# Designs tried in a protein design run: designed miniproteins, single chains, continued (3). Part 54

Each design is a single chain, and the fold is of that chain. pLDDT is the mean over its residues in the fold that is shown.

## One batch from the design tools (miniprotein)

Design m9855
Fold by ESMFold2-Fast:
Structure m9855 (fold): chain A 99 residues (1-99)
Amino acid sequence: GIKELAIKLLEKVKETLKELSEKVEGKAKEALEEAIERIEEALEKVKNAKTIEEILEALDEAIEALEEASEYVEGEIKLEIEIQIGMLRIVRGVAKLTS
């Protein structure tokens, strides 16, 4: 269902951010590490969610974390984060249609 899809996507986003954090230094690395922590919090919220509204709130928090991190990165890394944001927005849209 949508909860399982959101969990899988957030886990993939977390893995992608961890890989990208190894390619950057300084403020960019700190921003990606902060985003990883916020994605882990969103993932835990989805796992414990009992309503579709709680899943939507967690996805919105994850999207905001990625948008904030994208301000500290450029080029290919920024594009990869924007792709993750796009995927989360698609899942959020599907979740909203099932509520």
Scores: mean pLDDT 89

Design m9856
Fold by ESMFold2-Fast:
Structure m9856 (fold): chain A 92 residues (1-92)
Amino acid sequence: SMEEARRDTVIGILSAGFYFEAKLALKTGDEKFIEDAKQILEDLISLIEDEELKKKLKELGEEAIKAVKEKDEEKLEKTLDEINELVTEYIK
C-alpha cells in the first residue's frame, strides 16, 4: 500500500541517518552527534512492528553507541552493517 511504501521509505532514511550520525560521532567526538543518533534510533524503532526485530535493533543500537564512546571503529562498522542488513530485509 502507499502507507506501507511511505513507512518503508522513512525507515530506510532513519537507518541511513543513524549510520551517518554514529560515524560522525566517532570521528568528531562531538556529543551532539551521539544525541542525534540516539533520537534517530528511537524514531526508527518506533516504526518497526516486529517485536523481535525491535529488541534486536535496540540491542544493536546500544552496542553501536557503546562502540562510539569506546572509539572502537571496527565494532561500530560491524554493528552498523548488521543494523543495515536487518532493516533492508524488513522493508524488502
Scores: mean pLDDT 87

Design m9857
Fold by ESMFold2-Fast:
Structure m9857 (fold): chain A 87 residues (1-87)
Amino acid sequence: SIVDEFFEEQKKKVEETEAEDAISLMEELLEETKRLIEEYPELKEEFIKAFNEILEMILKKVVRERPEMFDEILEKVKEASEELKKL
């Protein structure tokens, strides 16, 4: 499915991205998720679920590799989640 393809692509990006680039990765993830929800509104709940699982992977990576960025990343996670709720 398109949701599965999105999830696998984003998961790979998390694995290949440096923790210090986590904010840029999250911004790209948010914009792509918004685009897909606009194209496939019937799959909104599935995309939001995938988005949240990828955000958790990013948070875990940051905690492990760059714990000093944790507070900044948490703020960005909160902002991204609120933005998707408005769709």
Scores: mean pLDDT 85

Design m9858
Fold by ESMFold2-Fast:
Structure m9858 (fold): chain A 62 residues (1-62)
Amino acid sequence: MAKELLEQGYSIEETYEILKKDVDFRTLAHHLSKDNFKNYLISQGVSKENAEKLANQVTHGI
């Protein structure tokens, strides 16, 4: 879970590298718009700022 990884001190980039191995996360990241994916991350307990950073990570390289 993104929130749990961030709470453990993982960076945005490290969190993304771990989560992209999860099929469900990868599917959501590729099929949702940036705004919908950001809102999903917020619903999972990620801060708005970190959710934007993670959504941008998907948009820029994956």
Scores: mean pLDDT 73

Design m9859
Fold by ESMFold2-Fast:
Structure m9859 (fold): chain A 77 residues (1-77)
Amino acid sequence: MEPVHALLRVRLRPGSTARDVERVARSAPGVLDARAVQRGDTVTLGLVAESEEAVERAVKALRESPVVESAERVDMG
């Protein structure tokens, strides 16, 4: 099966880092890779996952995490 690529926009809580975001995303079942680029308090997170459901689990894990204020999937236009 072809892996799914997704982009997320994440807003960091004070004291959190791009590495914390990557760690939380990678903790979700079916996430194969997570790479974050930080711009101030905002992170663009690139995900490689086994399925769309795995991407949704990563978004949910980030939203429930103490390291992020918000996490939203970005449409790849």
Scores: mean pLDDT 82

Design m9860
Fold by ESMFold2-Fast:
Structure m9860 (fold): chain A 74 residues (1-74)
Amino acid sequence: SMDEEIERLEREALRLYTQALQAAADGDRATAREHLARFREVLARMIGLLPPERAARVRASWEAFEAEFEALLA
């Protein structure tokens, strides 16, 4: 179902974000950026499946987290 696909993509996005944070903590900026790029791809696919109101909320939330992460890697 679409709900199951959304849950799957949400878990995959969270896993990729966690892996990006772990790589950043280890000083591996290249690996962190690769995981972050994959996270963006999964997030975009998930947002495409969401109702407009939830899509807007998820987009705003993860754009904020992404900005914080980019600041951390600077």
Scores: mean pLDDT 83

Design m9861
Fold by ESMFold2-Fast:
Parts: structure tokens; C-alpha cells; sequence
Structure m9861 (fold): chain A 65 residues (1-65)
């Protein structure tokens, strides 16, 4: 489900794969499965190489479901 996908994205970002976390957040946000604000924050953090910021945004998205 959407929550599980957001959680998996957060784990990828936490493992240092900021770009993978950002891609997951973009896909979930486009599908309306996570809040747009949290999806945008995760993408912005991932593009900047901020793996921790991307993980935090995705973790909040998984908690919102």
C-alpha cells in the first residue's frame, strides 16, 4: 500500500540512497498517495543529496496514512 511504499522509500533514503528515496516520493505524490507538501520536501532533499531530509519527509508521509 501507499504507507508501505513511503516506508520503503524512507528506508532507501536512510541507507544513503537519497535519489532512490526522491524517485519514490515523486511517484507517490503524482499518484496522490502522499501529501503533496511531504512529497515535494522529499524530492527537494533528494535532489540536494540530503538523504536524512528525504528520509524524514517520507517517514512523515508513511505516518500520515
Amino acid sequence: GAREAAENGARAAEAGHATAGAAGAYDLSKQGLIPEELGRRAVEAGVAGDARGAAEALRKASEAG
Scores: mean pLDDT 74

Design m9862
Fold by ESMFold2-Fast:
Structure m9862 (fold): chain A 84 residues (1-84)
Amino acid sequence: MTAEEKEEEERKKKFLEELTRKVLEWIAEIRGVPVEEVEEQRRNHTVEPLSEEELKKLLEKLEELLKELEEKDPEKAELLKKML
């Protein structure tokens, strides 16, 4: 593995951790439950599949995040686009 490949992998991992946290927070907000409850369900593999309405709201939040990242951190915006 080259130094450049390692840096890219570390950036992706760190961004995925941040994105995962935000997604859990958004799911908690959409469902009207504490984020700790969603995290507990995730640990126990009991998270229900997202409904069509929940998925739509989550996608809207992802679009808002992408717009914010394009203004504040275009490198992270490109990483998000690659993951979608």
Scores: mean pLDDT 73

Design m9863
Fold by ESMFold2-Fast:
Structure m9863 (fold): chain A 60 residues (1-60)
Amino acid sequence: SLVDAAAKAAAIVPETLRELHGLPQLPEDELKRVRDEWAQRGKAAAEADLAHWGEPLPAP
């Protein structure tokens, strides 16, 4: 679903940003927790937008 796709996209943001900024990699346990939190945020935001506007996520 679009909501699941948004959650997966959000989940990789923290590790990607750390790599791009030359920051040290998070420990595996912390990385999993942070990914899960970002995935939940992405899912919640997408669900809220779909419920509020009744519009699918824009295509690239």
Scores: mean pLDDT 72

Design m9864
Fold by ESMFold2-Fast:
Structure m9864 (fold): chain A 87 residues (1-87)
Amino acid sequence: MPSPLEQFEEAARLAKELEIDPRRMSLEELYEKTKKLAEKLAEKGLLTLLRWYRDFHESLAKDPSLSEEERELHRKLAEYLEELLKK
C-alpha cells in the first residue's frame, strides 16, 4: 500500500498532467478535469487519497463563503468520489 505522501505526490503529478489550475479554469473545466483525476486515482487504487478528496469537496460544498453554484459543483464532485469509493 503506498504511503499517504506517495499518494499525494502521485496526485500532484496527475494534476499537472491534466493541467488543473483552479485560478485559470472555468468551474465546468475544473469539474471535468477533477473527475478525470479522481478516475485515475481510483484506477491506481489510491483509495485513501480519494477519501481525502471526497472530504475536501464535501467541506467546500458546506462553505458559506462560496456561491451556491460553487457549493453545488463541490457537492456533485463529493458524490462522484463517493461512488468511485464504493467500487
Scores: mean pLDDT 76

Design m9865
Fold by ESMFold2-Fast:
Structure m9865 (fold): chain A 83 residues (1-83)
Amino acid sequence: LEKILELMKQVGLEVDEVRIEGDEVIITGSYKGTPFEIRINLKTKEAEVRAPDREVLLHVASAFEGAAANVGEHFDIKQVLTE
């Protein structure tokens, strides 16, 4: 997880909070001033990426997928455009 966060920061994502609740990890942050949330289930290897802007959503999801792949992890990533 720490390495994934480092790699995401290297591509311009600002990470504000990381919460670990059992098998779930919740990452909140911003990209170019737009907030995002990533919710990861470490047991099922599912992740949900949420953002109010489609371009930010795509960038954050791509950055997270690339960071995970770099550390040998694969998550089933669901993208959710918030209102």
Scores: mean pLDDT 80

Design m9866
Fold by ESMFold2-Fast:
Structure m9866 (fold): chain A 80 residues (1-80)
Amino acid sequence: SLAFTEEILAKVKEIRETLQEILEDPKASEEQKEEAKEILERLDEIMEPLLSGNVSIPKALEEIEELEEKTKKLKEEHEK
């Protein structure tokens, strides 16, 4: 549904903002920046078919939840 898509877009925005902060931080390691880039690329791969309606919403949510957890872990590692 439209409301469900809006919730997903909000989560995606938060993930992107967190990853962008890591990429722009000179204190972040090369490894952390590499991981952030990989998560952003995967996020774009999920979002393209989701916005076109060509993917199962439950499957897209599952994948986004995995990326949310990876982003959270990366943020915790970055905070030291």
Scores: mean pLDDT 78

Design m9867
Fold by ESMFold2-Fast:
Structure m9867 (fold): chain A 83 residues (1-83)
Amino acid sequence: KTRELQLKLIGLTIRFIGDMLEGNKEQAVRDAKAIAETAKELIESGEDPEEVIRLLRHYAELARSFGFEEAAKILEDAVKELE
């Protein structure tokens, strides 16, 4: 199951970047929520929390850089919950 969650996270990340490139804020928020949920499941499945949290921080910073403040906040809130 962990490998399936890793692949799901990769797919969600690709979609999330696409959303930001297209300027679709609503879809970026939906994908940010899905990324946060998948990250939580991945940690529960035995993945290293530190690596997952670092990845989420990078996505939040990227979202902020593109002006997707709501999506960035979702990812930042997920980081705080997982620490």
Scores: mean pLDDT 85

Design m9868
Fold by ESMFold2-Fast:
Structure m9868 (fold): chain A 98 residues (1-98)
Amino acid sequence: SEEEIDKATELVLKKLESHPEIRAQVEKLAAEFGLSVEDVLRIAVLLLKGESPRKIIEYLKSLGLTEVEAQKVVAAVQKFLLDNPELRKILEEAIKEA
């Protein structure tokens, strides 16, 4: 649900306070697309929960991105999660706690 996504995103942000290197990597990714850290983490939560790509793209479009830009963001976040297993673990723990 929306409430569960919000809670999971907030929990990830809190957990990243003790993981400054991972936080810095998320900040860099967010800056590349003109997004907030919270937006990138929300997309990561949605992806790990198996949300439809269409809903994620519509969310990104609501933030002012074109469909092509939204598709690039989704692909970049997917790759980032594959390259950062520690972040994926933090996200999975936050989702379970939400």
Scores: mean pLDDT 85

Design m9869
Fold by ESMFold2-Fast:
Structure m9869 (fold): chain A 117 residues (1-117)
Amino acid sequence: MPAPERVESARAVVYVMSPEGVAYGFVGPPEETYRAMERALAEGHRLAGLVVYATTEEGKRAAEALVERAVAYAREQGLEPTVTRSELDGRTVLTVTVDVPDARTGRSFSELVGEAL
């Protein structure tokens, strides 16, 4: 019998930009995605965007905490992040966008994140 699929309470997608202007993405639970983000930022990458969705109250709290930390980081870098909040079919969706174009495509990371959802 196949194992039951585990339902995630929250999932995050983080986009960072390398010093060369190339976007990288991390996908997973908020805590793991946050650790990947912190590591990339410590290596000189810049925050480009973050999308988090949550299906539970616990997941929503984790998502809001991740968003607050991402916003604080962007402001420390002298960037003005845009935070969008929406509810779609019982899911809370939080988006943090920093308008930093990807050097390869010339497109903003907000556009790339929108296509990934």
Scores: mean pLDDT 68

Design m9870
Fold by ESMFold2-Fast:
Structure m9870 (fold): chain A 97 residues (1-97)
Amino acid sequence: DLEEEIIESMKRMADSVMSMMSDVVRPETVKRLSELMKELVEADSEGDRERVIEILQEIIRLLEEERRRSLEEGDERSAELLDRLLQSTQQTLQRVQ
């Protein structure tokens, strides 16, 4: 099932990024990303593809904001991790559209 593959891919990426960021990025940012991932799964389970797209766009916006903040604060490692997650999310969005 294609949708399952997309969600699993995003979950693996999020897990990888969050495990590395938990000591560097604010816990609230990690929690927000995790919560958006849960909303994505729920929207997918309801068959609401428009909502899936909306949630992915929201995740992208949040990641861009956090990446910019990390760079401004001189936290290049957090910015790099956020950039990787951002790229993965953008690719997923293009795949779903």
Scores: mean pLDDT 73

Design m9871
Fold by ESMFold2-Fast:
Structure m9871 (fold): chain A 103 residues (1-103)
Amino acid sequence: SSERKKMLALIYLISLGSEIIVASRLAIKLHPEDSESIKKIEEELQELVKQAQQAILNNDVESAKQTLEKLKEKIKEFKKKYPEISDITDHAIGVIDHLQDLL
């Protein structure tokens, strides 16, 4: 892959990490009783973002795509538990789909 393609993928992953933070904070605001559970979901999603970043930096396209699929499924689970964050999670899923096409 080209240097430009790698840099673009990393920018999208930074955006994705930010969307995860916003979705998690909104979910906590709407469901404060679930704050510890939501924080664990956020930590799991952020770890997958980090793994995808490392795979891209190492030019490991196969591992990056596999990690992005896991991330997408976990975001879908998060959306299912907290439908009120659907707009943010749907946008995040779109970013993942774009990243998979880019790689």
Scores: mean pLDDT 90

Design m9872
Fold by ESMFold2-Fast:
Structure m9872 (fold): chain A 75 residues (1-75)
Amino acid sequence: MAEDEERRVKLNEKAAEVYRQALAAPSPETRDRILEEAENQALKEAKSPDEQKEVRSIFAVVRRALADTEARRAA
């Protein structure tokens, strides 16, 4: 249980930091790279289908938030 709780906390913290870095990125290319690298790293660290599902879910939220921000900047 402790490992599972620690993993979830780290995943959420990583997602929040990735979101912050992506928002501060100087270009769309840099933003996409930050997202891709972070998500791929988290997926490689996931050792079960359930962990992969958690990773994909949290990064889907991050991607949606970033897409909304991009749409507002483009408008």
Scores: mean pLDDT 76

Design m9873
Fold by ESMFold2-Fast:
Structure m9873 (fold): chain A 87 residues (1-87)
Amino acid sequence: ISRETRLAILDALLLSPIRPPFTAADLRAIAREVGVSTSTFRAVLREFFEIPESVPATLANIARYINELLAQGRMLEWLERYQALRA
């Protein structure tokens, strides 16, 4: 997966007007907007958020994991990683 594709996915998610909590439908809509396959979208999000292999690779489980990070106030850690990736 190219750096350009990774950034497009992360830009669409992190700059999204969709307010948390995210649903599987929200994530599917973002993937469609970017023009990537659901499998590519899941792979990028799993890698970026360091989602464990023990978490099943469904959009619903990925959304749940992201929502949990937001609820824990840990999203700032991931925003810093995103900014570093764009630099």
Scores: mean pLDDT 76

Design m9874
Fold by ESMFold2-Fast:
Structure m9874 (fold): chain A 87 residues (1-87)
Amino acid sequence: MEEEIERLLALAEEHAALAAEAAAAGNYEEAIEHLRKAAEHTLEALELLAELEPERREELEEAKEKLKKRVEGLIEKLRAAKAEAAA
């Protein structure tokens, strides 16, 4: 399970890097898709961590909600940038 968490976080980091590269290149739609995948893997890793450390579940659920809000905000900014670039 710890090895699986590490694998999910590594995959999330890879997708986050690809999202940043795509955004820098003006490929906003690709950046959004990679950002979604990075968030999905991170959320799965946090859920597995909560299974390993159930005493920290409340803390980890708060971290999941903060991550969801941050990712949602980033996606909206990328959508706005795409709309401005298309104008």
Scores: mean pLDDT 83

Design m9875
Fold by ESMFold2-Fast:
Structure m9875 (fold): chain A 63 residues (1-63)
Amino acid sequence: SMDQQRIQSHVDLLIDNQSKLRSNMSQKTIDDVVRRMSRHIRKHSLSPDMVKQVGKIINQILK
């Protein structure tokens, strides 16, 4: 869906930034984050705050 595509774009940008500092984030982890964010977005419009929320989720998964 459009939401899935946009979430993936935001995740890709965050992963690109994270991979420069943390070099062991797997594609499986990215896919998991995308799935979680997709469920969240189905009930709401995409916003710039979404990037921050994805970053928080990624950091929680990496810890």
Scores: mean pLDDT 57

Design m9876
Fold by ESMFold2-Fast:
Structure m9876 (fold): chain A 79 residues (1-79)
Amino acid sequence: SPAEIQALLAELKELIKKLEQLIEQKGSKAEFLKLVQQILDIFRQLASLFPQMTPEQRAEVFALMRETQEVIQQGVAAL
């Protein structure tokens, strides 16, 4: 549903922000891996809803995937 897609996108953005904050604060590797796993779970849920998405929503998902990859690379290098 549109509400489900919107909720998942909002949760994903919040988790990415938490991941960025953890990296900036030089937090634990265990917490980093936990947040990465939670983010990957949200992407899996979004992937199942992909046929129901508008082109704009799909573009947002791809942009968030790219942002997530960059943040994870930064975290792996820093932690």
Scores: mean pLDDT 87

Design m9877
Fold by ESMFold2-Fast:
Structure m9877 (fold): chain A 81 residues (1-81)
Amino acid sequence: EVEKLRKEVLDEAVNRASSEARKVLGEEGGKLAAEAVLRVHNDPLTAGDYLASLPEPLRRIVRDSLLETQQVFAEKYKSLQ
């Protein structure tokens, strides 16, 4: 139920971040963006340091993707009336 929605939203965030990074940074950027999104979700303690070490454009893309996904999920739940 809720877990299924979270999984789907996370997978979509990973796919989006990867796709967006590929447009700007190419294949390498796409791969790093996908891994960064998953890493932040699964290992938040190490993810912050990892993100800080990423190149400027990639770091921004990943941050935006994570914030957008979090907001969309929360909004969907709160707007359920």
Scores: mean pLDDT 72

Design m9878
Fold by ESMFold2-Fast:
Structure m9878 (fold): chain A 72 residues (1-72)
Amino acid sequence: MLEELTARIREALAAGDIATVVGVVLRALGAYLDGDYEEAATLFEAYAEAEPEPAKSVLELLEEAKRKAEEA
């Protein structure tokens, strides 16, 4: 669930657990490369909602994944 994943990422960020945060981003990228744009969009969105200053590159991937998911 998106809300649950976002809460987990926020908790990891607060604890300084960068490995968990990186793991979520890598999983999102893996889904994107595998053509699973819906899962990729969900994972990138959870990260973007949890991170106060998300990387521009991640936000661009999120928007592209959302667009591709809608066009599928």
Scores: mean pLDDT 79

Design m9879
Fold by ESMFold2-Fast:
Structure m9879 (fold): chain A 74 residues (1-74)
Amino acid sequence: MKEAEEAARKASREAAEKMREQGLTPDFVGTAAAVAASEAAVEYAKKGGSLQIRNDAMSAATRAAREAAEEAGK
């Protein structure tokens, strides 16, 4: 759970930073961050194979995406 959350948050923040450096709008930055978090969660779920791991990964992705969107909107 925490490992998936950290991976999702890191991917989300890196995507947001790259989009901000390119001068994209906050909406685009937030979308890119959410996509990166979701992709990280999907990769984690594919490796884990259990329902618990999938649920933990989805929760981590949602939290990371929200955190990155809030940071991008400041």
Scores: mean pLDDT 68

Design m9880
Fold by ESMFold2-Fast:
Parts: C-alpha cells; structure tokens; sequence
Structure m9880 (fold): chain A 83 residues (1-83)
C-alpha cells in the first residue's frame, strides 16, 4: 500500500510536470524516474514495481511519453537484476 501510494504520488508529480512544460517536461519526467530508480538501487524488486505502477498511472492519465519512459526504466532495472 505504501509503495502504491508512493508510485501514485510520483506519477501525479510527473504528469503535472509533463503537462505544464510540454517537451521539456517529458525530459524532466525521464530524469525524475531515473533518480527514483537510483535511490532504490539496493531494492531492485521495489524499484521495478514502482516503475511499473508509475507507467500504468501515467498511461491511464493520457501521458504516453512519460509512461514510455517509466516502462523503459522498468526494462532497464529488470535487465540489471538478471545480470
């Protein structure tokens, strides 16, 4: 529940930034997602779940570009976990 709440808050903040700044907002959203992944580097399972939930919430809100970035972060984390 706390992880889902954190993902929801992250998605809301990323969506607000993307919406207000257009193309520049999408770039900041990507950097924000990368920063979250870095902060959770010692808990890759949690980082993967957070990225997945964030992507789903962003897609549901109509922020396809930001959702794609969250999906890319999820895939990167999954690859790093397997290596």
Amino acid sequence: SELEEAAREAAENIAAVAQSLGKEGAELARRTLESIAQALKDKPEVAIKLAELTAELLRKAGHEEAAKYAEEIKKKLEKEKKE
Scores: mean pLDDT 73

Design m9881
Fold by ESMFold2-Fast:
Structure m9881 (fold): chain A 92 residues (1-92)
Amino acid sequence: MKKAEEEAEKLVEETKEKIRKLAEEAKERLLKLTDPQEKQKILNEFKREASELIIETGQRIAELGVSDELVQKYREELLSFLDKLVKELEEL
Protein backbone atom coordinates (compact mmCIF):
# COMPACT_ATOMS: atom_id res chain seq x y z
CA MET A 1 0.00 0.00 0.00
CA LYS A 2 1.47 3.38 -1.08
CA LYS A 3 0.12 5.14 2.04
CA ALA A 4 1.94 2.72 4.38
CA GLU A 5 5.23 3.33 2.51
CA GLU A 6 4.69 7.14 2.68
CA GLU A 7 4.04 6.91 6.45
CA ALA A 8 7.16 4.72 6.85
CA GLU A 9 9.29 7.32 5.00
CA LYS A 10 7.82 10.05 7.23
CA LEU A 11 8.74 8.05 10.36
CA VAL A 12 12.32 7.60 9.06
CA GLU A 13 12.65 11.36 8.42
CA GLU A 14 11.18 12.24 11.84
CA THR A 15 13.59 9.80 13.52
CA LYS A 16 16.57 11.31 11.63
CA GLU A 17 15.51 14.76 12.90
CA LYS A 18 15.32 13.45 16.49
CA ILE A 19 18.74 11.76 16.20
CA ARG A 20 20.24 14.95 14.69
CA LYS A 21 18.84 16.99 17.62
CA LEU A 22 20.39 14.51 20.09
CA ALA A 23 23.70 14.78 18.19
CA GLU A 24 23.65 18.61 18.42
CA GLU A 25 22.97 18.40 22.18
CA ALA A 26 25.81 15.87 22.58
CA LYS A 27 28.13 18.12 20.51
CA GLU A 28 27.44 21.12 22.78
CA ARG A 29 28.24 18.99 25.86
CA LEU A 30 31.39 17.49 24.26
CA LEU A 31 32.76 20.94 23.33
CA LYS A 32 32.59 21.99 27.04
CA LEU A 33 34.46 18.90 28.30
CA THR A 34 38.22 18.24 28.45
CA ASP A 35 38.21 14.81 30.20
CA PRO A 36 38.31 11.94 27.63
CA GLN A 37 36.37 9.62 30.00
CA GLU A 38 33.51 12.13 30.38
CA LYS A 39 33.49 12.65 26.59
CA GLN A 40 33.18 8.88 26.10
CA LYS A 41 30.22 8.78 28.53
CA ILE A 42 28.40 11.49 26.52
CA LEU A 43 29.11 9.66 23.26
CA ASN A 44 27.88 6.33 24.72
CA GLU A 45 24.71 8.03 26.06
CA PHE A 46 24.01 9.51 22.60
CA LYS A 47 24.56 6.10 20.93
CA ARG A 48 22.18 4.43 23.42
CA GLU A 49 19.38 7.02 23.01
CA ALA A 50 19.69 7.04 19.20
CA SER A 51 19.70 3.21 19.06
CA GLU A 52 16.50 3.13 21.17
CA LEU A 53 14.84 5.55 18.72
CA ILE A 54 15.89 3.38 15.75
CA ILE A 55 14.47 0.22 17.42
CA GLU A 56 11.18 2.01 18.21
CA THR A 57 10.93 3.36 14.65
CA GLY A 58 11.58 -0.10 13.17
CA GLN A 59 8.74 -1.51 15.29
CA ARG A 60 6.36 1.29 14.21
CA ILE A 61 7.24 0.78 10.52
CA ALA A 62 6.64 -3.00 10.85
CA GLU A 63 3.23 -2.19 12.44
CA LEU A 64 2.26 -0.29 9.25
CA GLY A 65 2.34 -3.61 7.35
CA VAL A 66 5.19 -2.78 4.97
CA SER A 67 7.42 -5.65 3.80
CA ASP A 68 10.16 -7.07 6.06
CA GLU A 69 12.66 -6.12 3.34
CA LEU A 70 11.52 -2.48 3.49
CA VAL A 71 11.66 -2.46 7.32
CA GLN A 72 15.25 -3.77 7.15
CA LYS A 73 16.17 -1.18 4.47
CA TYR A 74 14.96 1.69 6.67
CA ARG A 75 16.67 0.26 9.77
CA GLU A 76 19.97 0.06 7.82
CA GLU A 77 19.46 3.64 6.57
CA LEU A 78 18.93 4.89 10.15
CA LEU A 79 21.95 2.92 11.45
CA SER A 80 24.12 4.35 8.64
CA PHE A 81 22.91 7.86 9.55
CA LEU A 82 23.78 7.24 13.21
CA ASP A 83 27.26 5.92 12.29
CA LYS A 84 27.95 9.10 10.30
CA LEU A 85 26.92 11.36 13.21
CA VAL A 86 28.94 9.27 15.71
CA LYS A 87 32.04 9.67 13.51
CA GLU A 88 31.48 13.46 13.35
CA LEU A 89 31.19 13.63 17.17
CA GLU A 90 34.31 11.46 17.67
CA GLU A 91 36.29 13.98 15.55
CA LEU A 92 35.55 16.72 18.14
Scores: mean pLDDT 85

Design m9882
Fold by ESMFold2-Fast:
Structure m9882 (fold): chain A 82 residues (1-82)
Amino acid sequence: MEEYVIRATIVFEDGEVVNTEPIVAKEGETVTIKHPVLAEPVNYTVKKEDLGKVVDLGTVTGSDGRKARVFVEVLPKSPLAP
């Protein structure tokens, strides 16, 4: 089974950008994106078709009441540098 690195980016309505810690997950696994700036955790299910893409998970509410958008980038876990 292939493993992927999932990187989440939270973009607030005022333009503030917060990056979360990378999560290693397998295809078909559901990852839970948690951060103190989020009112609630966001779930993402890893798909092979999303590899190398940025996926928009939609609009969420920040812990301070601001609106934000959550994006995830799906990367291969073991790219060897050339």
Scores: mean pLDDT 80

Design m9883
Fold by ESMFold2-Fast:
Structure m9883 (fold): chain A 80 residues (1-80)
Amino acid sequence: SEAEELRRAAEHLRQAVEALKNGDVETAIKHLEEAREATSNPGVRRAAELAIQAAKDGDYDLARSIATLVARELERQAAR
């Protein structure tokens, strides 16, 4: 279901945020890629791509902000 896809994407985005907080950029990028693959939602896929690019560019604050905001919104949608 779409709710299950959004929940899986949110879980991967949360794991990416924790990896970034711990300085594990490689693990963070893997989780952002998994979040992108967990859903066909074009907005979520685009946001994950932007977070991946930010992380690769060394902008960890931007990557964490994108992942956190999107995870919160997906958690809100999946709870309804």
Scores: mean pLDDT 88

Design m9884
Fold by ESMFold2-Fast:
Structure m9884 (fold): chain A 92 residues (1-92)
Amino acid sequence: DKLEKKYKELKKRFDELAEQVRAKIAQIADTLPEEAAEAERLLREAEKLAKKADEIYKKNKTKKNLEEAIKLYEEAIRLLEETLRRLDAIFM
């Protein structure tokens, strides 16, 4: 199933981005605690979207549910990419 493969690829990309965001948060936590707290809030928001996607995928693997889970992961990834861009700007 092409949709199931896409879901798994997005899940892997999400995990990689979340790890990068956590690493950057750890680097700035002592120096810029407010920026670290905001990034942590955005990370938690993205994790909630990913969890919702996983729950939809697990309940019933219909085409509609797979498409919904994919959209939620795409939204979560977009949020993490924006968060990572903001964190990277701090080091400039």
Scores: mean pLDDT 87

Design m9885
Fold by ESMFold2-Fast:
Structure m9885 (fold): chain A 61 residues (1-61)
Amino acid sequence: STLDQLGALARQLMAQRDAIRATVTDPAERARLMAALRQKAIDQMVPLGLQVAREYVARHG
């Protein structure tokens, strides 16, 4: 379930990356959008990682 969620998130983020590369012609705007996408990836993946850690501790603590 959590792995499936991570896979789905990765596919969504890659699709957004591809869309930016395909549609944004200005290098500065592309760089800004790519930086925002990178931050979004960090912000969304960290909570999922913490959820996995909490599940692990609950089973072994």
Scores: mean pLDDT 82

Design m9886
Fold by ESMFold2-Fast:
Structure m9886 (fold): chain A 83 residues (1-83)
Amino acid sequence: MTKKEKIISILNELAERLAPIDPEMAAEVKTLAEKMKDLSVEEAYQAARELFGRLVDRAIAEKNYELVRAVVEAQNKLDEIEK
């Protein structure tokens, strides 16, 4: 798997996890995954990081800890790609 393919996989897994919790956030994550094919690896990584940060902040504001957990787990998987 390329680094970009791993990032897309992480986004798709997150979207599936978010769909029963917050279908709007799931759709946003899925939309980013579709755009990833047109981005460089560096742009894809940065875009995923920025999206995850926004989703975590929103989930915390909404006090949705299941959503926070799902996004944080995806963030940890993204960090492993750089190792």
Scores: mean pLDDT 82

Design m9887
Fold by ESMFold2-Fast:
Structure m9887 (fold): chain A 90 residues (1-90)
Amino acid sequence: LKEEAKKSVLEALYILVETASRLNNKELMRQIARAAQEALEAIEKGDVKGALESLERMIELAESLKSQDPERVEEAIRLLEKAKELVEKL
């Protein structure tokens, strides 16, 4: 469960950072990376509430990127929703 959740977060992070980099928006890239780091740390510690809060923040940031690459960003959001489901089972 933890390893599957972490894998989904890392795959989503890769998509979102790539998409944000096309906008040359370093601030958005930093916010996405920070939310991902906080989510991964919370998952590792078994902090369900902290993980869900950080994953929700990543989804909000992803929504802001939808216009740039709708298909790829929707894939990232689905990966983050999967991570939320796995975290809720912890």
Scores: mean pLDDT 85

Design m9888
Fold by ESMFold2-Fast:
Structure m9888 (fold): chain A 115 residues (1-115)
Amino acid sequence: MDKAKDLLKKGEEYFKKGNYEEAIKYYEEALEIFKKLKDEKGIAKALLGLGKVYAEQGDYEKALKYYEEAYKIAKKLKDEATIYEIKYIMAKVNELPEEVIEEFKKKYEEAKKKE
């Protein structure tokens, strides 16, 4: 049974509601299970979720560490959707020019179409 995927989904639901403490709890529980299973795709998704929550809380240093870990895994897996999602998020966080942000957003949306 994919308990880790259910926890990941709960993390996403609480994140959308702005309940960041609960989102972190569910993402961390999902991450622990994915690590035990050696599910690298699950690990990257949970790390990305944690990064997003910490960024919304203004903890950009912690968010960056999670994004860097997720990005390293996504590159190993050649997961273009996750790679460009992180690049898009990082471009926004670092307040890069709008043209750069839009370019990464378009590449992320194109990569998602291939799912």
Scores: mean pLDDT 84

